# Ledger of designs, part 115: designed miniproteins, single chains

Each design is a single chain, and the fold is of that chain. pLDDT is the mean over its residues in the fold that is shown.

## One batch from the design tools (miniprotein)

Design m3991
Fold by ESMFold2-Fast:
Formats: structure tokens, sequence, C-alpha cells
Structure m3991 (fold): chain A 120 residues (1-120)
């Protein structure tokens, strides 16, 4: 399905942008606590990728749509926490993370729209 290919592409774009943002925090942060939090988030993102791949391969589109909505909310919560933690110590990195959050949400909204069409 062309919609299935588009959904896979959009999720991969979200996945890559999230990992890029998390890797930038690891590379730039001197706080071992923040680095530990981000490494944990990377493991959860890898688990989310496996879950997405599993559901789309099985064509479980209703569960996949619910999963995508839930993951979007979880990612936004993580980004908001990291932005708040970084703002007082590295405001430039915090601002960059806000920009990446906005980009990720735009792609996620497109992904959810495609998944809604797959459920229809």
Amino acid sequence: SELEKEAKKLFDEVYNLVLEALDEIIARSTDPRIKGEVETMKLLVEQAKKGFDYLIERKEYEELLEFARSFKEQLNAWFDRLIAELEPVDPELAARLRQKKAEINEIFDKLIEVLEKLVS
C-alpha cells in the first residue's frame, strides 16, 4: 500500500530526528544525570521503533494509530522536561530542542493523518 509506505517513511523521519536531538544533548551536556535520562529515552525510542514495525507489518492499523498518538504525547513530555532542565544551563541547546520538537510534531501530525486513512 502506498499509504503504508508513506507511514513507514514518516515514522522513520520522526525516529531519526528524535535520535539526532538526543545525540546532540549527549554530545553537548556535561551533566551525567541528563546524559543518563537521554540514554534511557534512546532505549525507549528503539523499543517504539520495534513496536511500530511489528504493528505495521501485521497491518494492525487501529492499534498502530493509538500507539502513534500515545508515542507523540510521550515524546512531547520528554522534550518539555529536557527543555526545562537545559534552559538555565544551555539556553541555546534548549532553543534548538524547541525547534526540533516543532519539526517532530509537524511530521507526527502527517503520520497520524496517514494512519487515520489506513484505518478508514
Scores: mean pLDDT 89

Design m3992
Fold by ESMFold2-Fast:
Structure m3992 (fold): chain A 72 residues (1-72)
Amino acid sequence: SREEAQQLANRAASAAQNGDFETSERLARELAERGFTQVATAVLRHSARVAQQQGDQQSAQRLQQLADQIAG
């Protein structure tokens, strides 16, 4: 449901804020697999910005690249 998608997005954002970019990526992929591609893309772009802010350039690049791939 859209409500479940929002809950997954919120969990992904929280994981990113805690530096857990692996969990953020996994939850975003689950959103995309469920057809919520716009939400997944938004979550990945947000998480990439958080990673950049925290100095994790490798995670930032990976998350941004995945967002671009999902967005098409």
Scores: mean pLDDT 88

Design m3993
Fold by ESMFold2-Fast:
Structure m3993 (fold): chain A 71 residues (1-71)
Amino acid sequence: MSPEELREALREGVERLARKLLSMGYSPEEAKEILVEQAEFEAEEVAKALGISPQEALEFLRRMIDEAVEA
């Protein structure tokens, strides 16, 4: 899988989870909290897969979460 394919797959995954949480009655704030906690747990593996730092991976995931929940 290319880094571009992986980034797109991550975006789709975040959007799907955000939609599911919102459909279950979570607020946007609650959905963000859940998704950020998951992102913090996965940031190291995402960083390794993308060839970036864990901090950069977490910032990338947080941006995707904000976009998905606020869309």
Scores: mean pLDDT 81

Design m3994
Fold by ESMFold2-Fast:
Structure m3994 (fold): chain A 65 residues (1-65)
Amino acid sequence: TLEVGFAIAVMGIAIETGESIESIEEKDGKFKITIKADTKEQYEKAKKLILEYAKKMGKEVEIEL
């Protein structure tokens, strides 16, 4: 339930930055998040917000483009 909530929040962050999430993979409490971004600036903004949120929620994430 908490893992699903985290994934939904991550998708919301990407939408707010104007980009989409290509995939979210969860294994053993770790999340691998692939962001689909039109520009490097939007990617870096989304990545920063997702990492900040993950830190607040105590989640380990790996982010790629």
Scores: mean pLDDT 74

Design m3995
Fold by ESMFold2-Fast:
Structure m3995 (fold): chain A 94 residues (1-94)
Amino acid sequence: MEQEVRERLLSEDIEVRREALKTTDSSDPGLRASALLAAVGSKDPEIRKEAVERAYNDPDPTISLTVLEAATLDPDKEVAEKAKKELKELKKKL
């Protein structure tokens, strides 16, 4: 499943990429972490931005911190700034 999610997130078809992001709703924290990290590695900045939003709302703060910290290094300024803002707000709640 994790390898299939990664391959779908690299797809040219935006619907296939959006379907792969639904794995981030999994009750398994390992699957959520893997899916979110794969999503922030996507070629599509919109998918990476959605991954940042999903990571911020994840119930596991370890997953949220790990994914958001990775996204702060994103080459897209909008994605990186969003990740930095979400990370700052998350750290205030911990």
Scores: mean pLDDT 72

Design m3996
Fold by ESMFold2-Fast:
Structure m3996 (fold): chain A 55 residues (1-55)
Amino acid sequence: HHHHMEQLKREINRKKVKQINKDAEEAAKNPDYYLRLVGVKEGEIPEYERVPRPK
């Protein structure tokens, strides 16, 4: 059981790392997109950091 838990944690960590890398790439292309992913509301994003978005 314990060894199964360790294996699962490693798989979860790998998926989290992949997600973080994707978020970093999106942040580089679209900073506004990244801020929304981390829960920052659209109205809280300064206009100088905004990118054009579809409504």
Scores: mean pLDDT 58

Design m3997
Fold by ESMFold2-Fast:
Structure m3997 (fold): chain A 56 residues (1-56)
Amino acid sequence: MELSEEEEKARLALQIYEEVKKEFPDNENAINKVKEALRKVAKGTPLEEEADKFIE
C-alpha cells in the first residue's frame, strides 16, 4: 500500500467529485471544476491548486 503524491491527489479528487456530485447535483460550476481537477490529477500533473480551490 504505497501511493505516490499523484495517486493520492487522484484519490482525493475522486472523493471530492463524488461528494460534490451528491451534495450539489445542480451546481454545474462546482461539478465542472471537480471534473477538470480529477481529469488533470489522473493525468499525473501537479494540480493541488485545482483540488484546493474546490475544497476551500
Scores: mean pLDDT 62

Design m3998
Fold by ESMFold2-Fast:
Order: structure tokens, then sequence, then C-alpha cells
Structure m3998 (fold): chain A 75 residues (1-75)
């Protein structure tokens, strides 16, 4: 489910030591994607992409790659 993907991304970010403010930004994007009505597969890809972009902007490229992998495994 899309919720499982969001939960997996949040868990991976916490494991990587990502600040809660950055995690909350990804959650906000995830909620917006869920509200979009797009097909679940497209929602998963958008959440993964948004998480990666957010972490790259925060200067955490290694965490970004880990989160993308976890999101794809959960979706």
Amino acid sequence: TVQRVIDAAVEAMREAGVPEEVIEEVRRVGDAVRASGLPPEEQVELIGHAARDTLLRAGMPEAAERVVQRVREAG
C-alpha cells in the first residue's frame, strides 16, 4: 500500500539519522501524493523521487539512496 511505502521511507530516514524536520517534509509530500488520485504505482515512484530530492537538498546523498531502495522494496 502507499501508506506502507511512506512508513518504510520514514523508518529508513530515522535509521539513517535524518532530522525530524526533513522527515516531516517527506511525510507532507507523501500525503499530497496520496490525495492526488494517481495510480498506486505512480504514487510510489513520486514518493521515492520526492524523498530522494528532499534528502539530496539536505546534503544527505547516502541516506537518499538508502531510502529510495527501501521505498521500492515496500511498493
Scores: mean pLDDT 79

Design m3999
Fold by ESMFold2-Fast:
Structure m3999 (fold): chain A 65 residues (1-65)
Amino acid sequence: MSLPLSYEEALKRLEELMPGEGLRKFETALQNVETFFGRKPSEQEKTDIAVSIVRAYEESRERRR
């Protein structure tokens, strides 16, 4: 599984869609991963988390059905 969004690109996407809040959600997700696994998340996991947050935002905000 590989989406066109890289770590940097995903963060920029979050900033565009949710300035400030996107980064906050990302930090919270990272903390949850650390707590759950008991270790630091990998770069790939960070990217997946960021992309997941973006998709969750799109689903939460209905544009077209």
Scores: mean pLDDT 72

Design m4000
Fold by ESMFold2-Fast:
Structure m4000 (fold): chain A 97 residues (1-97)
Amino acid sequence: SGIGTPPEYHSILDEIEEELSKRLSKISNFIVSSISLSDGVVTVTLHDPSDKTISNTKDYSIEDKYPELVKLVKEEVRRLLEKNGIKVDKIEVYKIL
C-alpha cells in the first residue's frame, strides 16, 4: 500500500499486489513494485529487473510498448477491486525508469 491510501484498503491492496504479481510472472519479466490508491485513482508501478537504470521517473509509454500487458494489469486490478467492493475512477500503469 502507498502513501495517501486509506488504512482500510492497505491489506486489500497488498493482496491485489500478490495476485497481480503471480499473474504477471507467467507472461512477462516485469514485477509489481507498488500499488497505491489516492483520490479515486489506483496507480500500479512496474519494474523491469533487467533495467539497471535507477530513477524515480514515471514512464507511461509502457502502454504503447506493451499494450496487452497493460490491458491485463488494468483488467486484473479492476476485477480484484470490484471483488472487494472498491470503486475507482481510473487505473494508471507506469514503469519506473
Scores: mean pLDDT 76

